# Designed miniproteins, single chains, continued (3), part 69

Each design is a single chain, and the fold is of that chain. pLDDT is the mean over its residues in the fold that is shown.

## One batch from the design tools (miniprotein)

Design m10366
Fold by ESMFold2-Fast:
Structure m10366 (fold): chain A 94 residues (1-94)
Amino acid sequence: NEELLEKALEFAEVALADPEVRAALIRDVERTVEELGEEMLVEAAKTKAGKVLLAAAYLVLSTSPDPRDQALAERILAALEEVDPELAELLRKL
């Protein structure tokens, strides 16, 4: 789980440094929730790649002052906690 967190942090750093990468990551998560429902975040969290991308999205969104971004971060964290509570706990402590 430490390796997944490290990869998520690396991806979050890339997204925070590049506005286009940040926008694409947030848009893909928002579109997934809006079109397919929150259960699709849970399905994504069942894969290693999905865990890394969702954790990275959470880290990026949690730094945003926008309450909509904060609300989306909470939804992502809830989906991750359902599948991988240890990873979700590590993210909460950051």
Scores: mean pLDDT 81

Design m10367
Fold by ESMFold2-Fast:
Structure m10367 (fold): chain A 118 residues (1-118)
Amino acid sequence: MTVLTESGGGTFPAGSSLTLTSTVSGADFAKLGMNFVRQAPGQPPQTVGFAGGGAPAIVPKSQQGRISGSVDDAKQTAYLSLSNLQPSDTAVYYDVATGPLSESPGTRGQGAQVTVVP
C-alpha cells in the first residue's frame, strides 16, 4: 500500500519561501507519477507541478520563477519549493501518487495547510 508522508506547512509572511516534502513508502517511487496539488478556500483543486521517479520535475510555464520541483529517487522524496509567497498562495497543498497503470484513483496525501500573511 502506497503511503505519503508530507511536511513543510505552516504560516509564512508574504515575500518568504517554503519547501514542501512528500516521502513515499510501500511502493517503488520510480514507478509512480506525483502530482503537486493545491486547493485554496472556495476554489477547485489546481495542479501546480508534476514529479516522478526516473523523470525530471515539471512545473507549468505560468508558475515557473516562483515554483520549482525536484526529486530524490534514493530517498523516494519529492520536493515542491515556493518563493516570493503571496497571500493568494494560501491553500492546502497535497500530493497525489499514481501507479504505472493508472486504473485506480491515485493515493492522496493528507495535505499541508499553508497560510501566507501580508
Scores: mean pLDDT 73

Design m10368
Fold by ESMFold2-Fast:
Structure m10368 (fold): chain A 74 residues (1-74)
Amino acid sequence: APNQRVTGIGVAGQLPHARVSHLDVAQRLLVVAAKVDEWLGLDPTPAREAARTLYDLMKAAGITPAVTDEEIEA
């Protein structure tokens, strides 16, 4: 059977709010990286995919992401 005692980074159920805020900052930085790549004429896809992966991992861990799917794909 699926056993998700540990979800996200480390042990999700034991993470303090400060760690959740750190994940929020990381996700926002990935969105910014995608925009910077686009501004530089580079392919933003790798940064957007990383942002989406973190979004999905946070949701799977029961953590509410600070950014939305729309922000990741914008």
Scores: mean pLDDT 67

Design m10369
Fold by ESMFold2-Fast:
Structure m10369 (fold): chain A 94 residues (1-94)
Amino acid sequence: ADEARLQALIEGVVKALLALEAKKIMLEENKPTSEYWDEAVAKAREEHAAELEALRAEIEARWRREGLPALLAWLEERARALEAEIEAELAKLK
């Protein structure tokens, strides 16, 4: 049960990070259309493949060491940092 929950959490986090990185790529390339979404996601996955693999390992290590509440707090902080980067890119387009 816990292993399935961990894997679902990892997949959810990876998907969310790829979505944010894809949005950043769309803004940087001035292609903020849904037609470019799949291409932007594929580019984000390719550019961040090593980081995503490292993130999966870190999530598994933190869950084993610190438990789910501490892991969720860390992931929330990481998600906010990435959202702030997207806001900074939006500001550059003004």
Scores: mean pLDDT 73

Design m10370
Fold by ESMFold2-Fast:
Structure m10370 (fold): chain A 120 residues (1-120)
Amino acid sequence: MTAEELFEEGLKAFEEGNYREAIRLFSIARTLLEKEKGEDHPEVGKALAYIGYALKKLGYYEKAREYYEKALAIFEKHKKETGEVDAYYYFAKALLLELEGRYEEAKEYFEKAEKLGYKP
């Protein structure tokens, strides 16, 4: 099974509300991506953002914040290299803002991510 296939299975588990299984699948995908592409690769950042999101859904707000900040740091290093990386930056930023209760700002960043081709 590829990192991409594991990530897609994790998204399915997340959509079904199985957040613990989603974290497991995203964590395996992250490990494979780190080995194949390096720890600072944008695909690793994507997996980190979704691990954080699943942790937030389970009520682990502090740990979710740590994962969002790690994802943002990766995307910031790769900012303006591709429009897709900018989309994931806006997505992770929206998740952090939502965690802080800044819902109107979070909505604006989710809309920016979608406009740049972010696929939920």
Scores: mean pLDDT 85

Design m10371
Fold by ESMFold2-Fast:
Structure m10371 (fold): chain A 100 residues (1-100)
Amino acid sequence: MDYDSLIQQLQQSIQQDPNNSASYLQLGIQYYRLGRYDLSIQYFQKSIDLDPSNGTSYFNLGRAYASLGRVDLARRYADIARSLGNTVGSDVVLQLADRT
């Protein structure tokens, strides 16, 4: 519903602080909600590049790969997210991968 306005706010945040991994993570989540999985993957990868310890970014990357039918990649990234402490999100990605 307000995805476009939130995307604009996140893009402004990135312009002010291009190293803010959280803004890239949130932007990836908004593109995922719009069904634009290729763009969401790019932003999740950028978030991981800036903060490789963020299990939430790995969880969301796995979710996006599951939505594209990339089951092996979805499972791999869910396992990484779990190892970084995002256990609940990783379980959701594994369930989505099993259904794809």
Scores: mean pLDDT 78

Design m10372
Fold by ESMFold2-Fast:
Structure m10372 (fold): chain A 66 residues (1-66)
Amino acid sequence: SPEYDRLLTLAQKLLEFGQKHDAPQEIIDKVQELLEKIQNGELSVDEALDGINEVQQQIVKWLQSQ
């Protein structure tokens, strides 16, 4: 679905951002796990959105600590 494709794109961009800025491996691993679950169709749209929101919050907290 277009919504699911958008969530997949957002997760990919979060992974790219984290890798580019040398985010902690724990954050990278969580984003990769989220991406794999989305790609495999293991998550609903709402579950994928919740996962993206959680990872985004972790990235924001890490950035604020820099």
Scores: mean pLDDT 85

Design m10373
Fold by ESMFold2-Fast:
Structure m10373 (fold): chain A 63 residues (1-63)
Amino acid sequence: HHHEMALAVYALSDRLDEAERAFAALAAQDPERARHVLETLLKVPSLSPAARAWLERQLARLE
């Protein structure tokens, strides 16, 4: 729960270093949940191009 909220806040705020730490913690705990959060965030139309590119890279790493 906490890592999901942190990931969303940091990604939407372009704090990608913090987002990566939150994502790493979430992915270690539950990779499927981490993937679902990334997919949900990619649906946000107001994402910056940098945040969108970062999210797409993390999603590719989860295969």
Scores: mean pLDDT 81

Design m10374
Fold by ESMFold2-Fast:
Structure m10374 (fold): chain A 73 residues (1-73)
Amino acid sequence: MAEVEAALAHLERLKAFFEAHIKDEKLKAEIVALLEETIARLRELAEQGDLEGFYQVLAETEKKLKELVEKAK
């Protein structure tokens, strides 16, 4: 539970960081939407006790986020 809550809190902080620091409105919208969708899905998986699905979605989201940030360079 504590690890799940820490991961969700981390994603909320990342969302706030990108909202504050990305000047490209389209890229900001894409990253924020990805993080909001991911947070909602991770909360559902945690409620269901699907820890395998939780970590899979987290890993897939980290990969997608990295690809979006690299595309912006």
Scores: mean pLDDT 79

Design m10375
Fold by ESMFold2-Fast:
Structure m10375 (fold): chain A 88 residues (1-88)
Amino acid sequence: SVLEEIERRSRAILEELRPLMENATPAEAQELLKEAVLEGLRLGIELGEAGLLSPATTALLREALAAMEGAAPAEAARLLAALQAQQE
């Protein structure tokens, strides 16, 4: 199921990230968190392309990924806030 796929991938990311974060410097922690966010956004886009998320949510995920990759953190934060509002 979709939920099982999300749980599997989320668990894999957390299991990889958790031990690295425990021993990370603040700078290393920021880079690890950035990579985790980028992987999460890419996963969300993959799920949207598979028809498992609404087109509107998928479009916001694509915009958030583009903003993150384009080093526009204020725009990325705004788009992530919009995504959070849609999930709540």
Scores: mean pLDDT 70

Design m10376
Fold by ESMFold2-Fast:
Structure m10376 (fold): chain A 75 residues (1-75)
Amino acid sequence: MKLSEKQKAALWKALAAAGTAPNGRLTREQLLAAGLSQEEVDFLFKHYDRDGDGVLGPAELGLAARSLEAGELVE
């Protein structure tokens, strides 16, 4: 998957926010509070919230990190 710069920015912001979360889980409200836009939050939940529970867990954020790593290595 080839991520746009906007999508990579959203993933980096989400990973930074996860580092400050007590249990590594991020809600929609926590992502918005971390400085993500509504569009960035919608992108993350559409692609990474597999459970549809409105929370991004460590496993889902791990998939996001792998997407960023692949994009960085390939460019």
Scores: mean pLDDT 70

Design m10377
Fold by ESMFold2-Fast:
Structure m10377 (fold): chain A 91 residues (1-91)
Amino acid sequence: KPSAEEVLAWAKKQVDKLLEEAKKILEEVKKDPSKAKEARLELEIILGLALIIHGVVHILNPEAKEALAYVEKAIKEIEEIIKEIDEIEKE
């Protein structure tokens, strides 16, 4: 079984990529609000992938508490980005 340290390093790498993509999508919508609807769908896919990563951490090492906390923080950040897109779409 991978160590908690190895699982943290893997999880951080995966969710950092998802967060970078989510932030890029938000910036594109801020420049062109007409993209909000498609961006919303892409962000839901990104959120789904982050939830899968959370599940994978539990499978790889259920004792990897730091990895779980890191992924949970990333999930919350993605949810906040989705909320910002929803607010832009309403304007």
Scores: mean pLDDT 87

Design m10378
Fold by ESMFold2-Fast:
Order: structure tokens, then C-alpha cells, then sequence
Structure m10378 (fold): chain A 81 residues (1-81)
């Protein structure tokens, strides 16, 4: 599971991944581009914040939000490989 995989990361690895997500968001914002990668980075950052804060929110995701979450997962897998 996504949350289980993220919890298996060390705090340092989670912070590094969060920093990368924030950097991608900042770059996209500077360019004025709402890229899929920027949206996935936002979703990744939110998911990491929930895990770091111990906040488990069961938010019912729309199909579009679920697709963005799946893209964020692919980003995590790519960065962890």
C-alpha cells in the first residue's frame, strides 16, 4: 500500500522526497504551467504531510484525483528505484 511504502521510508528519505516534490511545484509555479507532474507533486506532498503528521484522512477521491494519486505513486516508485 502507498501509505505503508511511505511509512517504510526513513524520516530523512521522506524529507528528501518532500523537498523534491516542493521543488517541482515551485518550478511549475514559476513557469505558470499546470503540468501533470506539478499536480502529482502537490498530491505527493499532501500524502507525505499526512503520514509525517500522523493524520490519516480517508478522503473520498474523484476518479481524476485518483488518477493524480496513481501518477504520484509512479513518481515515488521512480524516485525510489
Amino acid sequence: AVREALRALSEEERQALLARARAKIAEAARRGEASDEALAAVLLGNLLQEILNGQESEVELSPEEQALRDRALALIERELA
Scores: mean pLDDT 60

Design m10379
Fold by ESMFold2-Fast:
Structure m10379 (fold): chain A 94 residues (1-94)
Amino acid sequence: SNVFQLREFFVRQMQEAMRTLSEADREVLRDLTTEVAIRLLISHYQKKSVREAILDAERIVKERRPQLSARLQAIVDQILENLRKRAKELEEEL
C-alpha cells in the first residue's frame, strides 16, 4: 500500500529529527508521531488514496502546531513538505 509506505516514511523522518533534540522536545514529537502514524494506519485499512492520507496527516499536524515551540514548528513544517513530495512520488509511480 502506498499509504503504508507514506506512514513508514513519516515515522522515519520524525525519528531522524528527534536524534538532535532535548528529552522534552523528543517526547512532544514522539506523541505527534504516534498520533499521525495511527491515523495513517487507519487510512491504510480504510483503503484511502495517498492524497486523502496526506490531508489526514496535515490536519493533525496543523491542529498540534500552535502548541509547539518555534524550533519544533520549523521541524514539523519541513517534515510535512518532505511528506508532500513523497506522496507525489507515490502517486506518479505505479
Scores: mean pLDDT 86

Design m10380
Fold by ESMFold2-Fast:
Structure m10380 (fold): chain A 85 residues (1-85)
Amino acid sequence: APTQQQLDVEIYAALAIISAAIAKKYSTNPEVKELADRVAELASQTVTDPSYAPELLEAAKRLYEIDPSFKAVYLAAEGLQAALA
């Protein structure tokens, strides 16, 4: 069976990818769309290599600072980083 840590990592990565896809679909801001793509890429990479977690969190935070309506992306990235700690 998967460990609780492995499940938490996979769940928060999935939440980051889904919330980033929502941000990309509904945002009219090109920078938000680019950051959403970067968050999805980094979330996928972080599942395999935890060293990507700080870069993921920074990208998600920047997206949130540009458009606070997509705070869910930042919360998912924080959750993923916490699961890896």
Scores: mean pLDDT 88

Design m10381
Fold by ESMFold2-Fast:
Structure m10381 (fold): chain A 62 residues (1-62)
Amino acid sequence: PSAAEAAAALLEAAAREPDPLVRGMLLSAAGQALSGSASGEEVRAQLLAHPHPAVRAVGEAI
């Protein structure tokens, strides 16, 4: 996946997330993807390694 695709998926997940702490975590990850600090594949790998299941689910979707 591209970093833009990863960021879009994270922003959509954040919009649907009722827990403000998890939402903040998803928004932070989207910001890192948009900053160009990592490739889409590197972002996906980081999401899949995350301890929170909601964040891992986004990695599995992209």
Scores: mean pLDDT 78

Design m10382
Fold by ESMFold2-Fast:
Structure m10382 (fold): chain A 63 residues (1-63)
Amino acid sequence: SSETEKRIIHLEIVRGLLIAARSALEMIAERNPSLREQYQREIEALEAQIAEIDAEIDALLAG
């Protein structure tokens, strides 16, 4: 449906932004050893959000 297509497009855009944020934090964590543990927690939070979006996209594509 057009609603499903619109939802997938929105999710793909958000997914791309989260991946970009994760990559930026990974680079910052690598360059800042004293803050690495804190940034790893933020990276894990972003990874959890990406996994949630991936699951929703998979469900929409399967249905």
Scores: mean pLDDT 89

Design m10383
Fold by ESMFold2-Fast:
Structure m10383 (fold): chain A 71 residues (1-71)
Amino acid sequence: SPSAAQAEELLNEAEEALAAGNLDTARSRLKQAQEIIDQLPDSAEKARLQARALDIDVQIGVEDIRRAVLA
């Protein structure tokens, strides 16, 4: 679906931002993706996108904690 494709693009952008160390951008893109995913009908595609979003969210959280501890 167009909405699922948009969510996937936003998750890709979130991963790129995270890899670049830009946590604020990664969080912003993830939030936009999650808002789209939440409105999708229940499906295997929605579940896959939810799992990917959760993985990115965990990675952002780990990096944020790491930066706070090392400061």
Scores: mean pLDDT 89

Design m10384
Fold by ESMFold2-Fast:
Structure m10384 (fold): chain A 69 residues (1-69)
Amino acid sequence: MIEVVGADEKSVTVRANGQEVTLEGLGPPGKYFVVADADGVLRVYDENGNLVAEARLAQPATGRAEVEL
């Protein structure tokens, strides 16, 4: 499971299986999608489906979450 635990004007903090990861450099305000596919990578997509950020997880996680910035 993944969940959004914090956000600011250009970053989001996500908890994935007890790990917290901050993804920075997000673009303009809007809807973003956070995806974990059990490959040990957390990916953020904008509303147009562009990959805008990614981070490695210490342990694989699976899930999806939406965040509004």
Scores: mean pLDDT 78

Design m10385
Fold by ESMFold2-Fast:
Structure m10385 (fold): chain A 68 residues (1-68)
Amino acid sequence: SLRDRFAELNARLQADPTDRAVLAELERVAEQLIAELEKTKSPATIDRMRATFDEQFALQRARIEEAG
């Protein structure tokens, strides 16, 4: 499932926070997960989830850039 894939990729990224390939895949899976949740969740909930993901992924990208 998308949730299982998200959890797996998140665990991999926590083990290696500078893995750009894992981060890119996690971002893609997050978009797919949000698209599925848009069918059942309120727009306010989706907006909060998008804001949270955007912030978290920006921080992860900054960590990768700092690492070189």
Scores: mean pLDDT 82

Design m10386
Fold by ESMFold2-Fast:
Structure m10386 (fold): chain A 80 residues (1-80)
Amino acid sequence: MEEEIKKLIEEGAKRLMEAELAGNPEVTEADREGALEMAKKNILGERDGLVEPRTEEAKEILEETQEQLKKLLEEKKKKE
């Protein structure tokens, strides 16, 4: 139930963070923490003031994760 949703968010956020930071050799730990938090907010649809991912790879990961999350939430809250 909730564990599947949490796991999807965590795995998706980590993957999105890695994709956004990929190709940047000057990545700091603070950059990773910030990117991880932004990734979680993007996945949950909490976009207030947030900038969209800059790379196509990161956008694809975000969209795929959001679609998977939406599907899981609809399956769990399905009225029929």
Scores: mean pLDDT 68

Design m10387
Fold by ESMFold2-Fast:
Structure m10387 (fold): chain A 114 residues (1-114)
Amino acid sequence: MEEKEKKKEEVLEVIRGVLEGRLDTEELRKAHEKAKEILKEYEELIDKYIASSDPVMQELYRLALELAKAIAEGAKPEEVAKIYREMKEVALKDPNAAQSGIESLEQIAEYLEK
């Protein structure tokens, strides 16, 4: 059980790291696979972080949860790509968002549409 808790925390940190420009698109793909396995526990973790984050990060965490749900439900790649583009649009509203993180969101969306 502790391993599942650790995985969901890692998934959240990877998403944050990509948005901050610390992690690349490959790490975000790995986070997707982990989130799919632990969706319910991931929902509880995201709710906790949403309550304690700034408004832009709150919206990004909400979209990250929507993304995890779409993947767990077997959504088509084009639907998943749409959520990534919505995350990019929200990230662009944060003056502290790393440009490399924003670019990574677009790159993974493009990859999923191919």
Scores: mean pLDDT 61

Design m10388
Fold by ESMFold2-Fast:
Structure m10388 (fold): chain A 68 residues (1-68)
Amino acid sequence: MSVEEILEKIRETLKKLGLSDEQIDKVLEAVRPIIEKGGSIDEIAYAILKAGLTREQVEEVKKELEKL
């Protein structure tokens, strides 16, 4: 699975949760280097949490990534 496919899945999940394009871009920028290094879903989830998302929003992203 490509880095771009994972990033697109995160982006679509955040759009469904009602985040602004600015918030989504900030999250994607934070997770990109983790995904490029082959980081785990838990590492991605932690980076999203640190980017300012709620725990509930992070859990939805994690759930969607686990389906990939």
Scores: mean pLDDT 82

Design m10389
Fold by ESMFold2-Fast:
Structure m10389 (fold): chain A 98 residues (1-98)
Amino acid sequence: MTPEEQKKKLDELVDRIAELVREGAPEEEIKEALRELESLITDPTRLSDEQIDAAIRLIPPLAERLRRLLEENQSPLPLEEVYRRAVMAAIREALENR
């Protein structure tokens, strides 16, 4: 893939994960989407199943925290963008924790 195609696919996967979390989709579906995202940004063996599960559980509290910080700073974002940022933050945190 070209770098542009890879970025577009990354953005689409982040949006899909954010949508699944917002809709309260089964953890298995969210996990599958997170594994696809991981394969684009890291070695797919880098995250354990437990780390993926931890990332999924981090998304809602990170989204709520980010929403509050943005509202307090008079910089509200659409809910969709808050969740996209929460997904990326959760993946980054899971990667940093081995």
Scores: mean pLDDT 69

Design m10390
Fold by ESMFold2-Fast:
Structure m10390 (fold): chain A 56 residues (1-56)
Amino acid sequence: GKILSTVETGKEYPPVKVWMDVDGSREKMIETAAKSAEENSGAGEAVEKKLREKLE
C-alpha cells in the first residue's frame, strides 16, 4: 500500500502531497515531494529544502 503525507511549505508555496510505499525511505519521500512540487509550481528546490529542514 501507499502512505499519503502532506508537507506544508509556507505561504509562498501550496502544500505538497507525497505518496510513499509502506517501506518507503525518508530520502524517497523527499524526492517524491520535490518532484511533485516542481511539476505543480516549479518549487521543487524550495520544497526539498523545507522538507529536509523538517525531517532533520
Scores: mean pLDDT 60

Design m10391
Fold by ESMFold2-Fast:
Structure m10391 (fold): chain A 79 residues (1-79)
Amino acid sequence: MGFEEGLRRLRAEAYARGYQLGLSERDPQARAAAGAAFTQQTRALLRRLGVPDHLVEPLTAELAAAYRAGLEAGVAERA
């Protein structure tokens, strides 16, 4: 129960963070670097939270995808 709520919140937070960066950061290289940093930080966080090893990479990919979608939406919103 709480785990699913936590995952939904993490996805929403990832999207929101990407969206805010997309609105403010105009440099594509800086956006790419931020995305890579988010992926690394998310992987480390999931391991620290005790997520089973076989779920760490799938969840990291899901959260990174949410961040990227938010970032793309923020960039599009500026256009």
Scores: mean pLDDT 83

Design m10392
Fold by ESMFold2-Fast:
Structure m10392 (fold): chain A 82 residues (1-82)
Amino acid sequence: SAGEAAVERYRPEAERLRDTGGRDDVVRLLEKAYEEAKLYAAMAGLYKKAGLDELAEEWAKKANLEGKSLEEIEEYLEEELK
């Protein structure tokens, strides 16, 4: 799926930036991923994978996935974007 591909594509770079650049650099990368995917659920999943739980919850609310685990968000992305 497009959303899953966007999340997976940016995950290694987000992890690298977390280790070297810090939170703000990770946020900028994830915002770029959102612009390309334009999927609230994909953004929520990506922020949660990056360990940015507060931002993940904000985007999850926009996707009507508030309170969902990372696994539930990924299942939603697989089912909706197959």
Scores: mean pLDDT 68

Design m10393
Fold by ESMFold2-Fast:
Structure m10393 (fold): chain A 67 residues (1-67)
Amino acid sequence: RVDEILEELERRRFTAKELAELLGISLQTANTVARYAGKKRLSAAEIGAALGVTPREAVETLLSNAR
């Protein structure tokens, strides 16, 4: 079940606001990540690229900071 949730989350696209809330960062920082990918909605792969980590690590970081 956890692996299924991770796979579904990897397929999702995140807005800058969603990233700010999930990572506990400012909306300005989240908007910078979104601009780096050139899209308003980011995949786990695009978030991973922006943070310099693998897509899996990006998803795990998002889950660790979810409230």
Scores: mean pLDDT 64

Design m10394
Fold by ESMFold2-Fast:
Structure m10394 (fold): chain A 71 residues (1-71)
Amino acid sequence: SEGKRLAEELTELLVEVKEKGYADGDTTRRIQELLDASLADPQLRAETLRELEKKDPKLSQGVRRLLEQRE
């Protein structure tokens, strides 16, 4: 599903940022693009957050806050 794809890509990028201790401009831009894609409709937002929560509840909480700032 699209929400699962977005959740997987967001998880990979955010884990990479945590491991490196920084996010370069390209990584930051990609994260913003994935967040914007997740906001395309309310059902896609909900699906993306649900899939993130299954993988990492703490990460899901962080992404939820980022999405709320962009709404």
Scores: mean pLDDT 82

Design m10395
Fold by ESMFold2-Fast:
Formats: sequence, structure tokens, C-alpha cells
Structure m10395 (fold): chain A 103 residues (1-103)
Amino acid sequence: SMEELRKKAEEYKKKGEEAYKKGDLETARKYYLKAIRLYIEVGDVERALELAEEAAKKLKEVDPKSAALFEEIAELLRKGDVERALLLVDLELGILEIKDAVS
């Protein structure tokens, strides 16, 4: 299942890149977040970080709010705070409600 999850992360990354090229920023953001989540789940923190940095750079001029989100995810991953990065990704994807994320 780890190999299947890695393959799915790569598929989501590709879908995000395709959506970005078409100017569908909402779909691009969603697939980038899904890919990052799966990379974290399989323990591939380096690829999760690389994608977060790439997404932040690509979105900076066209969607600054989403770029800031990906910058925050990248900073958390760079610090080794994988748990907080995953929480933020899950909150943004609607997997977690705000009430479940706040202690």
C-alpha cells in the first residue's frame, strides 16, 4: 500500500501541475495539498517539502493567499514539524474541522 500511496501522490502532483497550466488555481491548490498529504503519509518529507516550495513559488503572483499557505507548510516541514504541517494540510482539505484542530 505504501507504493500505491506514493504513485497516487505523483498522480495528484501531475494533476495539480496540469490545472495550474490551465489557470485553474483552485484545482491546482487542491491537488498540490493532496499530493503533499500523501508524501507526508508515506514518510517522504523531502518530496512534500519540494512540492510545497514549488507550489508557493508558482502561486505567489496569481494566488498570494494560497502561496502563503504553501510557504507555511514548507517552513513547518523544514523545521521537522511534520505533525503541524499535516494538521494544516488536513484542515485546508476539509478532512478536519476547525473545532477538531484547536485544543
Scores: mean pLDDT 84

Design m10396
Fold by ESMFold2-Fast:
Structure m10396 (fold): chain A 80 residues (1-80)
Amino acid sequence: DEKKKKAEELLKQSDELLQQSIDKSVQAIGYASSSVSYRNLGDQAKADQHRQQAAELSQQSNELDEQARELRKKAEELLK
């Protein structure tokens, strides 16, 4: 019973991190698209700024996805 409760908590935390990862990924796509638009308009400074923001959000998304996967693995081990 305690193992099941711990596994349930880890799965909930994993789901929350996965949702945060998805949200960051969507934001990264938005900034990447905006960067291309600014570049086409000749605003190199804004294009570079939005590209940097897209890269940082993409990195955060990947880190959150990795953390979610590790929590899921721990939950699966508790359910064995």
Scores: mean pLDDT 89

Design m10397
Fold by ESMFold2-Fast:
Structure m10397 (fold): chain A 80 residues (1-80)
Amino acid sequence: LTPAQQAEVELALVEIQLAVTKLAYERGKGSLEDHIKVLEELKKRAEAILAATTDPAVQAASRDLMAEIDKLIEELKKKL
């Protein structure tokens, strides 16, 4: 994989894990605290991708993903 392709793959994996975490939360599986911890780690991964990439499309996607993660973290924290 080129560095750009590697960044796209890493971003896709974060997106998949976010979807899995959101689905688990919506179905009442696991604890709010555990979901928040997973989301905070996913945000760190998205931040690392953003910092490492020079591709504007990957940068934009990373920022959008971080914003989505932040919204979910705030939603879960309000219920905690």
Scores: mean pLDDT 86

Design m10398
Fold by ESMFold2-Fast:
Structure m10398 (fold): chain A 64 residues (1-64)
Amino acid sequence: ETEERIERLRKEAENFRQKAKEHDKLAEYYRSLGDLEKARQHEMESIKYRMLALAYEVEIEVLE
């Protein structure tokens, strides 16, 4: 039961890390175009997803 919960949390954390990477790529793309507003929006989304991944990682450590 606990092991299954930990596995689900690990998968969710990895999914959030992947979403953060996609937003990082979009931020770099918009910076290269000089669109700093769109770049900043994607940077913020990337930060949000990294924070979500970290929260899941912390929960895993508490359960282990």
Scores: mean pLDDT 84

Design m10399
Fold by ESMFold2-Fast:
Structure m10399 (fold): chain A 61 residues (1-61)
Amino acid sequence: MDEEGMAKAGEEAAKAGDGAAAGTAGYQSRLAGHFKAGERVREAAEKEGLERAAEISRKAL
């Protein structure tokens, strides 16, 4: 998957309040080496108050 697509999917999940989808997207982005996508998802989750999703998306490697 491309980095931009992963970032957008995670950001949209965070805006919808879907912490599980947002956290998964951020984590998977980092595992794939797409650290910029993981950071974007983490920022979106933090802005929406999804603290656990932000933690998960930060941690992959």
Scores: mean pLDDT 73

Design m10400
Fold by ESMFold2-Fast:
Structure m10400 (fold): chain A 68 residues (1-68)
Amino acid sequence: AAPSREELLEALEALALRAYIEAQEAGDTARAKAIEDVGRAMRERELERGRPLSPAEIREVTARIRAV
């Protein structure tokens, strides 16, 4: 079965935090900023829509974090 929205969000949050810490420890300011920008865009979309991201949108954001 496909992961739930809650499962996808938890995995995304863990991935983003790990990637951000790794970037900061490596002094990779460009990567750290890119991760921040993805998170900001996610929050902006939620605020504009007035609802949390869908499972499909969480998968899209996860792919963007992995690509950084």
Scores: mean pLDDT 83

